# Designed miniproteins, single chains, continued (3), part 5

Each design is a single chain, and the fold is of that chain. pLDDT is the mean over its residues in the fold that is shown.

## One batch from the design tools (miniprotein)

Design m8142
Fold by ESMFold2-Fast:
Structure m8142 (fold): chain A 84 residues (1-84)
Amino acid sequence: SETRELILRTIGLTLRAIGLELDAELDPSKIPEAIAELEKIIEELKKLREKAKKLDPELAKFIDKQIKYVEELLEKLKEKLKKL
């Protein structure tokens, strides 16, 4: 179903964001690349949220929570870069 595909894509993007942040924590030389990729992931999640709003408001809320979480990861890396 379309709803199933939106859920799986949202989860996949969130997991990728977690992996990018973890790799950047382990190797600070990866921070600029991770920041750029996290910004792209946030924009993709926002597109999925807009699709979800038309199908299921609860799914849209779930995606919004994932966006906020990825934004927190992005801010963490930006603060780390600032201290280098």
Scores: mean pLDDT 90

Design m8143
Fold by ESMFold2-Fast:
Structure m8143 (fold): chain A 65 residues (1-65)
Amino acid sequence: SEEALKHAAEAAAAQAIGKAVSLGGDAAEAEVEVRIEGDRLIATARSAGGTGVVEVDLSKALENL
């Protein structure tokens, strides 16, 4: 569902921000980009300390209910 996809994107973005901030920086100043590539959701966050990337396999994440 669109709602499930939105939650997956938000969770991935939060994880990417956490990774970037752990290298030095502030979560509020991190730049985050979320993109869908085929059946994968990729979240990238950049901060002053570094970059965090999280990838989610949507085909597996959306497999059953």
Scores: mean pLDDT 75

Design m8144
Fold by ESMFold2-Fast:
Structure m8144 (fold): chain A 73 residues (1-73)
Amino acid sequence: MSEEELEAEIEVALGRMIAAIARLVAARTGSAEPLREAAEKLREMAERSPDPETRRELLELAAELEAEAAALE
């Protein structure tokens, strides 16, 4: 595995962890804010990622969190 491949896998894993934590916090607090903050961070990570597949996965997660946030408001 190259440095580039390893970094891409780590970014996706971190994105999924951020999404999971945001969902748990939102469920326990009843607030959409953690979901919106996580979505913003995931989009920022996607913008900085050189890998198209990593970008796509992060943007998909961000869109899911944004939809969940909208449903709570």
Scores: mean pLDDT 82

Design m8145
Fold by ESMFold2-Fast:
Structure m8145 (fold): chain A 116 residues (1-116)
Amino acid sequence: SEKEKLKEEIEKKIEELKEEAREWLIESGTINENAEGEEALELILKLVSIGKIYLELEKNGEMSELMKEILKEKVRELLIKMDGDEEAVESFNPDDILESIVEGAKDIIKEAEEKK
């Protein structure tokens, strides 16, 4: 389906952006270069990558309701893995959570670029 194809492309883009996300987090001072906690770090890298994907889709005029739904679903999946409490994660508004992730990623990337 269209949703499955877009989800696969988003998942590929998240994996491609993880190394850049790590660099942005280090350069912004959000994490140090010796950051441990492999599972928690992996989840944070993916969340920042999702925020970057959102920003690029908006900038290019490619954001659709279907894209937003896929990004919300990916954020929900990652937060459940981080917190372990599905009911707690589901108590939050998905749009508010996605907005928070996007604004966080935007601030991290801006701060990282200003330090170069």
Scores: mean pLDDT 80

Design m8146
Fold by ESMFold2-Fast:
Structure m8146 (fold): chain A 78 residues (1-78)
Amino acid sequence: SAAEEIAREVEARLRELGVPAEEARRLADKVGRMVAAGNADAAGVYLHLQLVALGVPEEEAARIAEAVGRMAEERGLA
């Protein structure tokens, strides 16, 4: 599904930032579920807050959160 593709892309980007594999998968799966439910904006906010809490720099966390919204819009999920 489009939401599952977004989840896998998010997981890959989180792993590139050094987020541990289990946390990256957990966060990506939650984001994918929220996007599938029509809550792409909330998914971006959730991801931003979780990444900042994990020590990811705010600018990088914001960039990925924005990418979630953009990917959802491109796929008609936002």
Scores: mean pLDDT 86

Design m8147
Fold by ESMFold2-Fast:
Structure m8147 (fold): chain A 70 residues (1-70)
Amino acid sequence: MAKKKAEKILEAYEEALARGADRTSAANVAMAEALRLGVDQETADQIADIMANTDDKEKAIEEITKLLEK
């Protein structure tokens, strides 16, 4: 389900931040997780942009879920 993928992508981002990654590096980790979950490169790049620019976790999950439902 798209929401479960979005949650896993957010978890990868948060784990990277917890390990001391900056926001851009953490967004790249989220992109890699999206690709691992079978998301295409164009959508994964959009997810990285959302992660880098959004401070609201629920809003990030909502936007990523919308991208994955296309």
Scores: mean pLDDT 80

Design m8148
Fold by ESMFold2-Fast:
Structure m8148 (fold): chain A 91 residues (1-91)
Amino acid sequence: DLKEVKERLLELRKEMIKEGKEEKEIEEEILRFLAEVLGVSVGAVRRGLRNGTGHPLVVQLAVQREVARKLREIGDEIDEELKERKEELAE
C-alpha cells in the first residue's frame, strides 16, 4: 500500500536524521528502500528514471520516487520543528 510506504519512508528519514546522516545519504537510502519494495535493483531504478523506460515497474518506481521526494520535503519541515523544540528546551 502506498500509504504504508510513505509512513515507512518518514520513519526511516527520522531515524537517519537522529543519527546525523546527510541529505545525500538519506536520498540514497530512500532509493534503496524503493528498489527493495518493488523488487528491483537500485541500478534498474536509476536507469529507468534516466531513460524514461516504459515497462510497468519503472513507471511505478518513478511514481514512488516522486512520492518519496514529497515525503522528504515533509521530513525537512518536521526536522526544522524538532530543532526549534530542542533549542527552546536548551534555552
Scores: mean pLDDT 66

Design m8149
Fold by ESMFold2-Fast:
Structure m8149 (fold): chain A 90 residues (1-90)
Amino acid sequence: MKELEELRKKLEKLLEEKLPNSEAAKEFIAKVKEAIKTLPTEDAKKLVEKLLETVEEGEKQKLSQSELLRKISDTFIKEYTKILEKLKAE
């Protein structure tokens, strides 16, 4: 979906700009990209929107790059696990 692709590009750009240039950040971005490709479109869209919201909240709170990486990683793990558990229950 064109809407999901636009949201994905926006998220990827923000992650590259706001997260530290570290191996952990690169691994995190790779996991996010894989999740978006693997999940059903609606679940992928919700995940991307939640991660974008987390970046915006981090900017509002004036978080450092490392603090933002921790916060967004925690959000990703929580939301992605919730989606996977829902899909397994089907």
Scores: mean pLDDT 81

Design m8150
Fold by ESMFold2-Fast:
Structure m8150 (fold): chain A 73 residues (1-73)
Amino acid sequence: MSDVDDGIKQIQHGVDLTVLANQIVQQVKDIKDEKQQEAEIKKLAAEIGEKKNLSDEDTQRLLDMSLQLRKQL
């Protein structure tokens, strides 16, 4: 669901998560094994969450976005 209540500030936060999710997917697109690709996505999302000091909620959103984008490969 898109929550568009306050405009620009929420858009910028969403863009950052989308950029990170796209970077994760681009890094794993050459992995031919689907199970290994999914495992690497989960690992990268957790590592980025720690490095960027994301909340548990934002780390979960990053993971969900990355798994959704994987389906477009």
Scores: mean pLDDT 72

Design m8151
Fold by ESMFold2-Fast:
Structure m8151 (fold): chain A 66 residues (1-66)
Amino acid sequence: MKPPSEEELKRIVEEAAKKYGIDPEKILDANAVVVSDGLILIIVVEDPESPTGEEVLFRDAEPLLE
């Protein structure tokens, strides 16, 4: 699978936010990594409880490509 373009990544992140209950306004950064026959999303979200103010989430993006 080819890595998603910047525009495709935005769309996949929006779908992941809906599916996994992530507030899109809290998303600071996102990236995607191709693994085997799938795609892993790496989403950085605002977390005021974290010492860094951020939390890194890993989500399977394969169901979002359907």
Scores: mean pLDDT 70

Design m8152
Fold by ESMFold2-Fast:
Structure m8152 (fold): chain A 70 residues (1-70)
Amino acid sequence: MYQEEVAAFAKKLSPNPEFQKLLQETLLNLKPPKAEWQAVGVAVMLAFYQDEMQLSEESAVKLVQQTLDE
């Protein structure tokens, strides 16, 4: 089901449950094509690290890149 695929994708990007919830809500609301899920996931992750973890833009970009290079 679409909802299960969204949950699996969020879990793959980050083990953080608050991030997983935010990304799931974003993907379920926007319903983007699967080809765009990576771009949406990156955008949500950057916003999450800056707003929730109070990281600088530079630190957030570095952490996102580290997560995606796995």
Scores: mean pLDDT 75

Design m8153
Fold by ESMFold2-Fast:
Structure m8153 (fold): chain A 105 residues (1-105)
Amino acid sequence: SMKEKQEELKKLAEKIEELALELAREIITHSEDVTRGIGEALRLIGLVFELRHKIEKGDFEGAKKAAEEIKKLAEEILKTSKDERIRKLAKELIELAEKLIEILS
């Protein structure tokens, strides 16, 4: 049902937010490029709050777009980072974002 789908989306968004904030923290503290790292962390934080807002409003098209942008940013972080913890968190974030996109498709 639409209500069950919204509850599932909310739980996934909460997990995405948790992982994204942890990833942002690790980037700020351990990034090889501090300027790029701060920019990536701030974009990630903005996107997860946008995702939460879109889901709360029932804007599933906006939520899908936010999840696609989170996935894209996590893929860029994974491609550019040499840090094992950052890479692990980015991979986990990509997987959760893909699950959310699939549910919204």
Scores: mean pLDDT 86

Design m8154
Fold by ESMFold2-Fast:
Structure m8154 (fold): chain A 91 residues (1-91)
Amino acid sequence: SPSPAALEIESLVAMGYMYVGLAKLFLKQGKAEEAIEAAKKAIELAQQAIAQAQAALAAGKISQAEADAIIADAQAVIKAAEEVIKKAKEL
């Protein structure tokens, strides 16, 4: 099972996914500015998750495997959000 520290950081990744979903909804509605703002929030949350995972790993609070999983999930959020920003700018 994930450590309590890993679960706390994963909550930031989950929020990032929620903002990617919101950004995609705005993109579907032709709301480019709102889509970009939501996508930027997703990137901020994912970057916070990466920083917290690296710090928690250095402090011995999470395992390498937990840190790697969180970082991979956060990078997927960033990639999805960047794709939304690209598409919104093409509207």
Scores: mean pLDDT 91

Design m8155
Fold by ESMFold2-Fast:
Structure m8155 (fold): chain A 80 residues (1-80)
Amino acid sequence: SEELLEKAEKVVEEEVEILAKEAGVDPKLISEEDRERLREAARELVEVFENGTREEVIEKRKEVVKLIEEAVKEAKKKQE
């Protein structure tokens, strides 16, 4: 559903901001490009969850986590 897709996008945006703060990084340093990539990955995760296999869900979850970690690392480099 569109509502579920929108919620997933918001959750991922909130998570990357929380993790940035935990890493001592200003969340504003997370690029709009990285935020868009995260929103797209969140939408894909929902679609795979609804229509895909369990293995596909696991792989997409790993991808989302990796993208969050990479976005925080890139923001931290800008702060250093």
Scores: mean pLDDT 84

Design m8156
Fold by ESMFold2-Fast:
Structure m8156 (fold): chain A 71 residues (1-71)
Amino acid sequence: EKEERERIEKLVERLKKLVEENREDPFGLEIVLALAYMAIGVIKASTSLPEELKKEAIEKFEEVARYAEET
């Protein structure tokens, strides 16, 4: 549970870093946005993640998607 949350946070931070690195590339930002939505889809389909952790992970990737869209 705690270690799983940390792994999700690290993935979210890596994706946020991709937003920062592509700040001046509109097409790169579109790809990062697509990656965030793909991650949400995979998480929703997961049968191994606890329900509460799924909700938390989805919310965090939705934040990344919003961040990419607003950049």
Scores: mean pLDDT 79

Design m8157
Fold by ESMFold2-Fast:
Structure m8157 (fold): chain A 75 residues (1-75)
Amino acid sequence: AEEYLEKAKAAKDQKEASEYAGKAAELMSREEAFRMGKELAASPNPAASRAGQGVAAAAELGATGKQAGQMARTG
């Protein structure tokens, strides 16, 4: 999970950020995915920030970490 989070923070484009943020979230509980998503949303990397916002929003709406991860990768 932490390895994917660091890769999401260092992502070169939106697709890479969303894929790694999604993989990290899939290994987490809903609460962990929400916290991780908020951490990524605060990232100075715009791609990571957008991916983090998506994960946090999905988790807040009741998605499991796995569901939040799938949603992040699809948009």
Scores: mean pLDDT 77

Design m8158
Fold by ESMFold2-Fast:
Structure m8158 (fold): chain A 100 residues (1-100)
Amino acid sequence: SSVLEEAKKLLEEFEKKMLEAKTVEEAREIGREFVERMKELAKKMSAEELEELIEYIVEKGKELISKIKDPEIRRVVEETFKELVLYLQEHIDALKAEEA
């Protein structure tokens, strides 16, 4: 899926930006923009693509969190991934309800 590939590239860009972030405020802005862009892409995805995206985010998120040395920035990353995963899970549930 081209949309799934775009979402994976967006996550890679998010990882790069977070590793370069120097302040908590910068990290929060990066996280906010990332979540909003991911939500837009998610609206174009099937339930199966969303499930694959969640698995990818969880795996890559754990790796990114382990690489961040600043505890405050690490917390922003953890909260960003938690918010995004919850949104994607709710979206999957809504799509499956519409197909039933």
Scores: mean pLDDT 87

Design m8159
Fold by ESMFold2-Fast:
Structure m8159 (fold): chain A 85 residues (1-85)
Amino acid sequence: MLKEKIEKELKEVRETRSEEEVEAAEKVGYALLAKYLLEKGAPREEIVEYAKKAGVEVKLEDSDEEILERLEKRVAELAAEMEAR
């Protein structure tokens, strides 16, 4: 059954994932949240805070385009790190 197969694979993933892999997933989440806040026109201070949590260096004076480019690059880097074996 598909449900049992998915639950078994999720259990094996959780048992084999390191704290570092969980931290990487959280950083991806923060980068995606910062990108979402940027698209919604949230206050720059909030965008900068979440970008920093993702490990992206941004300034309050940076343009939307500069912040977006840095966030997209960071998401790609983190995704590559998570896929690396």
Scores: mean pLDDT 71

Design m8160
Fold by ESMFold2-Fast:
Structure m8160 (fold): chain A 115 residues (1-115)
Amino acid sequence: LDDERQRKLGLAAATYATNQFEVELKKLDKEYKDGVKKAKTKEKQDELKQQFTDNAVAATRRLAAQMLADLADASPAVQQAALAEFGRRATEIANKIDKDVAAAVGAEVDRVIAA
């Protein structure tokens, strides 16, 4: 792949992963909020918050892995740029919903980039 084609593939992969993350995160947020409305104790509310956070981190990890698989033939620079763009946008989306979940998502992105 030439450099322009690789760059376009990286941006397309990051955009797809970001759109999938937003859909999944909104579903997880709805499930969390619906669960909290029914929760009678702080312990159960804290469990639901942890479940939401864990599920958001798992979605981030899975989507990053899928994006890297889709970019397997691209240069390491294109793969890293796509990870950075996905991570930035996913963290922005999460931060609009819940700042603690955003912090966990950002930490998972940093872990994947460092690997």
Scores: mean pLDDT 86

Design m8161
Fold by ESMFold2-Fast:
Formats: sequence, C-alpha cells, structure tokens
Structure m8161 (fold): chain A 71 residues (1-71)
Amino acid sequence: MTVRASGPVTAEEIKEGFKAAVERHKALPPEEVVLTPFEVAGAVGLGRLGRLEAEGREPPEVLEIDATAQS
C-alpha cells in the first residue's frame, strides 16, 4: 500500500497520525494493538485531509507522504 501527501511529513504529523491510529485501535486489548509504519503513514494522510476539511480548505488532488520521515 502506497500513500502520498503533498509536502514533507513532519515528526509532529507522524506523532498525530500515530495517536489517531492508537485511538482507532483503543477498543482492542493493549496487547493486540500493533501499528505498522504503513498504518501510521495512512493515518497521517487521513489526518491531513481531516484537518483541511475542518479548516474549510479543499484537499489536494494528490496526497504524498515522504519516505524520508520513516526510519
């Protein structure tokens, strides 16, 4: 799965995406909450779209998440 968002992905955006993914899995027992880098990247992309919608801004046609933000 490849997800891209326009512009570079910051460490803060990764942390927010991680928190969103954790909240999504919060209904699961803690031992079953396993987040992959791809799930975090997907959450970051969705988080960017949600933020733009909340601000009344039109989402970009193409979303790109830079791989350089992944260690």
Scores: mean pLDDT 53

Design m8162
Fold by ESMFold2-Fast:
Structure m8162 (fold): chain A 80 residues (1-80)
Amino acid sequence: LEERAAAIEERAKTLPPEFQARVLALVSEARRLHAEGKDEAAREVLRLTSAAVIAAQSGDDELAERLLREAEEVAEKARA
């Protein structure tokens, strides 16, 4: 989990500021979920966030936005 989180944070540095801030927030949320024992939710948030970073790097901003929104929804539901 930590290795994937760190890799996503490094890749996020290549993104526009609007995506970078959201990606970093989602990685922090995934780390918190992992610390709370919510491992499946933490992995799903990282999976979606990683996919969003790849989409953004490929110029598919619409797909990146959708994937970030899905990751945010997974994180929010896991917090409840």
Scores: mean pLDDT 80

Design m8163
Fold by ESMFold2-Fast:
Structure m8163 (fold): chain A 95 residues (1-95)
Amino acid sequence: SELKERLLASLAALSDEQKQQMIDQIDKELETADEKSQAILKLLKEAIQSDEVARRFAEALAEVYEKIPVLSSEEEEQEALDLLAEKAKEILEEL
């Protein structure tokens, strides 16, 4: 999908310094994150460091967007986070 391709291009365009800054920010957020956010953040951290994981992460985001394209309520936001966290856990278990 176009969203997947754009996300992958954006991640590939990051400098080593920008990648390290993002990793440092993720590590700080992981200290206080809930279980669902931890799974998503851990996957994002791996995606920044690996093109293969980045592709899988982009696919997961595109699938969530396709099923829940508009976050117009807290319920829809929670469903999107739940689905993304489930996909993140599946990808992390395969690493």
Scores: mean pLDDT 79

Design m8164
Fold by ESMFold2-Fast:
Structure m8164 (fold): chain A 83 residues (1-83)
Amino acid sequence: EREKLLEELKKKYEEALERAKEISIEEAGERAKEAIERLAKELNLPEEVKEELLKGIEEAVRNKMDPIYFLQMEEEIRRLIER
């Protein structure tokens, strides 16, 4: 049971790490923005909060943050929506 969940998490983490080596910062940032838009819709977030989060992603892209940062954010957002 717990072992099965750990194996699924490891697989997803390995897939995210491999994608981070091949994905551009701009592409990873766009995926994170899409995840934030989905989060805002599912949790009924105020427009101001959604705009703040989107601006944060744009600033991180401008600052050349590693693609793994955005991919991890996308995964965390998906996890929040599924709960």
Scores: mean pLDDT 75

Design m8165
Fold by ESMFold2-Fast:
Structure m8165 (fold): chain A 74 residues (1-74)
Amino acid sequence: LKKAIRYLRGGSRSAFLGRYEEAVRLFDRGSRLSSDVPDVVRYSRIGRNHARDGRGFTAMQYGMKGVKILEQSM
């Protein structure tokens, strides 16, 4: 859980800072560690796609939605 949160926060931050390749890698890692939580997988996938397309702010918003769900599961 904590590991997935770190990757999704990292991906969200990287996307906001315009580090899109890093954001995609971090979102993919966070998604894989959250495979048991379908909504987090879905939001991470949406976030990575926005990061790939250069939409950093939108990617961050979806990454942080995933983080919020994981934090509520702790």
Scores: mean pLDDT 85

Design m8166
Fold by ESMFold2-Fast:
Structure m8166 (fold): chain A 67 residues (1-67)
Amino acid sequence: MTAEEVLELMRAAGASDRQLEQMRRVLKQAEEKGVLEDAIRLAAEMLAQGKSVEEVLRAAAEFVARA
């Protein structure tokens, strides 16, 4: 799964343009830290479990911040 595919899943789940921009920023930081694939997997798994866009954004941001 690519970063663009995660953004498309977020959009399908009801993410606003602002939330999509926040997620793009989180994924960019994940790539810079070498954890992009792990961040993508986390977001995709949470979305598959029916977690809200807000919960997914928070979890991904916290994961990348701790990496």
Scores: mean pLDDT 86

Design m8167
Fold by ESMFold2-Fast:
Structure m8167 (fold): chain A 99 residues (1-99)
Amino acid sequence: GSLANRALDLLSKLKSTSNVDEIADISNELKSIIKSTSNPNDKLQILDAVLELADTTTNPVILNNLLSILLELMKTTENPNLIIRAIAGVLQLIGLLLQ
C-alpha cells in the first residue's frame, strides 16, 4: 500500500543521513506509519526493510532508532511470525551495539 511505500522511502533516506535530528524525525514518522498500518503483509515488508538496513548500517544512532522501530512493530501486531523475526532483529541489534 501507499503507507508501506512511504515507509520504504523513509528507510532509504535513513540509510543516507548522518544528521541526528533528521534520523529522529524519520524514525518518528516511521513509527507513526507502523501504528497506522493494519495490513500484515505491509508490516512484514517494513520489517524486512528494517532488518536489511540493520545488517548494512554502522551508525549507532540509526541502530538505536531501528531498535525502537522494531519494538513498535512488535507492539502493534498479533502476527507470531512477525514477532519472532522482530525479536531476532532486536537481539542482533543489541549484539551490534555492545561491540
Scores: mean pLDDT 85

Design m8168
Fold by ESMFold2-Fast:
Structure m8168 (fold): chain A 70 residues (1-70)
Amino acid sequence: KVDELLEEAEKRIAENAPTLTPEQIQRVVDLLREARKVVEEGKKKGMPEDEIISRVQELIARIDEIIAEA
């Protein structure tokens, strides 16, 4: 479920925030914001749920990459 994916991503960002630089925090926050926008706009456009999930997962993978590099 897409809302659960976003909630877990937000938790991971919060847990790792003390380890991240301000620039890395800004990048992951921007990616999370983009993921939320994809959900909102996808639902308005009638985009299939599996396509919304796929796009959100791609953005979350980028967040996880930034966290892993820290």
Scores: mean pLDDT 82

Design m8169
Fold by ESMFold2-Fast:
Structure m8169 (fold): chain A 75 residues (1-75)
Amino acid sequence: MSANEIAKEGKEKAKELVEKDGEKGKKEAMRVAEEYSKQIGELYSSLGPEIAKALAEEFLKAVEELVEKTAEEKK
C-alpha cells in the first residue's frame, strides 16, 4: 500500500469515528491516526529519518485538523 493510500484511509477512519461518537470518537480517532502515522514513517525510513518524520508529522497534523473540524460540526 502506498503512503497516499495509507494517509487517505487513516483520514477517512478518523473522520468516521468522530462523526459516529463525537468527542469520545476524537480520542479513538487520534489513536488510529498515530498508528497510520507510524506506518508512513516506517515506509519512508529508508529515505532518511528527517523526511520520514516530516511526512508522518504532516499526516498527523492534517488528521488532527480534520478531527477537530468534524467534532465542532457534531456539537
Scores: mean pLDDT 77

Design m8170
Fold by ESMFold2-Fast:
Structure m8170 (fold): chain A 78 residues (1-78)
Amino acid sequence: KKEEIEEIFKYLEDLVKNRNDKKKVQESADKIFELAEKYPEFKDEIERAVEFIAKNSPEDARKYIKEMKEKLLKKVEE
């Protein structure tokens, strides 16, 4: 589960990093939705993160991603 969370957040971070590159944004989005299907327990968190990234600044998006990743990693340990 830890590796699954790390994979998901890698692509969410790529969405923020490459937001000005339409092709890279589409590639990252496609991969994120594949991961949401593969890991349905994280689907709601993934969908909310994608929406937050789309509607907010890169700085706010990075903060949101960091906090969500930390929360999910702690939940997996419990």
Scores: mean pLDDT 76

Design m8171
Fold by ESMFold2-Fast:
Structure m8171 (fold): chain A 56 residues (1-56)
Amino acid sequence: TPKTKLELQRLMLRMAIDAERFVRPRLPADQAAQTARTIAALEARQAELDEQIRRL
């Protein structure tokens, strides 16, 4: 995959993380906990993309 495409994917993932962070404090406790787990998973994926970009 070209570096530019991976950079774009990283940007889109960052926006998704920011959206989840915005919504989390507005959710019931159980859903907020699930959103926290989702954010952690998205952040891990972002780290993988960053490493992939670094190797190109």
Scores: mean pLDDT 82

Design m8172
Fold by ESMFold2-Fast:
Structure m8172 (fold): chain A 100 residues (1-100)
Amino acid sequence: AEEAKKKIEEIRKEGLERLREAERNGASKDEILEIFRETVKKLVEVLEENGLTELAKKVREAAETVEKEAQSLSVEETFRLVRLMLELMAKEAIETLEER
């Protein structure tokens, strides 16, 4: 659905913008992870609303792994990891919607 792809793109752009602003303002690791969690939750909701239940589960599991890994990372490494994962999650979601 075009509406679902548009929502995913908007969620990705908002999440990445919030992360960039947080990094500029010297945000803590906890603040970066909170932005990540909020963005992932919105992505999962769109996926589930569009019947992509298996992908939604995969995204949730990946997000849990990212949060665990971030515990041993620096703030800068955490920023890089969450940004990369948000971009990959959004890309996979859009590609999955286009292949239906």
Scores: mean pLDDT 86

Design m8173
Fold by ESMFold2-Fast:
Structure m8173 (fold): chain A 102 residues (1-102)
Amino acid sequence: MKKVEEVRKALLQFISDALGILLKSGVDPSVFGGETIKKLREVIKEAEERLRKNPEADIVEVVEEALDRILEIIKETVPNLSEEVLKKLEEVKEKVVEEVRK
């Protein structure tokens, strides 16, 4: 149960921080429609279900894999992101992983 909550918090924190970076860079929030939100929710759900089925799973690996999928969804939703924005998104991902690694 605790690992599931930690994964959910980590993934939601990344999404929040990533959206903040994208909005600051001038990305129109309307590009994040229902289909994108659905995809992001499914990634979180799959990560939570993985830990519920296998409580011994490495939380760091689960978070890293889920963050990679979220980042790919963002890249597909917002094509032609600048290298500076992509770097900032990768830095936030690394920070979230380190916070979970404690």
Scores: mean pLDDT 83

Design m8174
Fold by ESMFold2-Fast:
Structure m8174 (fold): chain A 70 residues (1-70)
Amino acid sequence: HHHMEKEKLRNKAESYKKQADKAIEEGKYLEAVRNYGKAIAYYSKIPEFKEELEELRKRTGEIVKKIING
């Protein structure tokens, strides 16, 4: 477990999260779900980010419900 590896994973997760947030603002919910999924994948490799991972999973679920229910 190296600090540099954790930093790179965090930066990638944060980048995808920002892309997902922008997609939400643009009404692109499928793109948002895709990018939150990528952020979740990177955060899941970092034990210290358990709380952020849980928050992103919850947010992704709410967006999926909007897509399914119209």
Scores: mean pLDDT 81

Design m8175
Fold by ESMFold2-Fast:
Parts: C-alpha cells; structure tokens; sequence
Structure m8175 (fold): chain A 91 residues (1-91)
C-alpha cells in the first residue's frame, strides 16, 4: 500500500540522515514527492482532504507535502528512539 511504501521511505530517509548521506536523503525525498504527484491512491486522498476542508486541490497538495515534511523531521528527531523503546518493552 502507499502508506507502507511511505513508512519504508521514512525509515530509509532517517537512516540516510543518520549516516549524513545527503545525496541518498535527497533521492528519497524526491521519491516521496513523486508518490504524491503520481499515485492514484494519494490523489484520491488529496481530493477527499480538499473536499472536507473546502479548499482547492493545489492547497490540499501543499498541506499534505508540509505534513510529510513534518513527519520526516519527527522521524529524524526521535520517532526511531520511541519505536526502539516500544520494541525493547515488547521483547
């Protein structure tokens, strides 16, 4: 699913940034932007969001891209640490 692919790309981005691999990080960001622009599932979700919020499709795309960037910053800043803590408590 798009959500599973998105989560995988977030994990790959977090690892690239941890390793200071700027080139790989940029490639992953580009892939995520491509998913937003080319995925029928992403386009349907964006259309639904636009209808709910009473805004244009372009404004909804902008909000989604900003939300994705915020999720990336969260993944970099500690989501990995929080996931590791949950795994340690479960294992």
Amino acid sequence: SMLEEYKKLLDELAEALKNKDEKKAKEIIKKIEEIIETSPAAQKEIENLAKILGISLEEAKKILKELLKAQFEEAIKGVKGKVEEVIDKAG
Scores: mean pLDDT 66

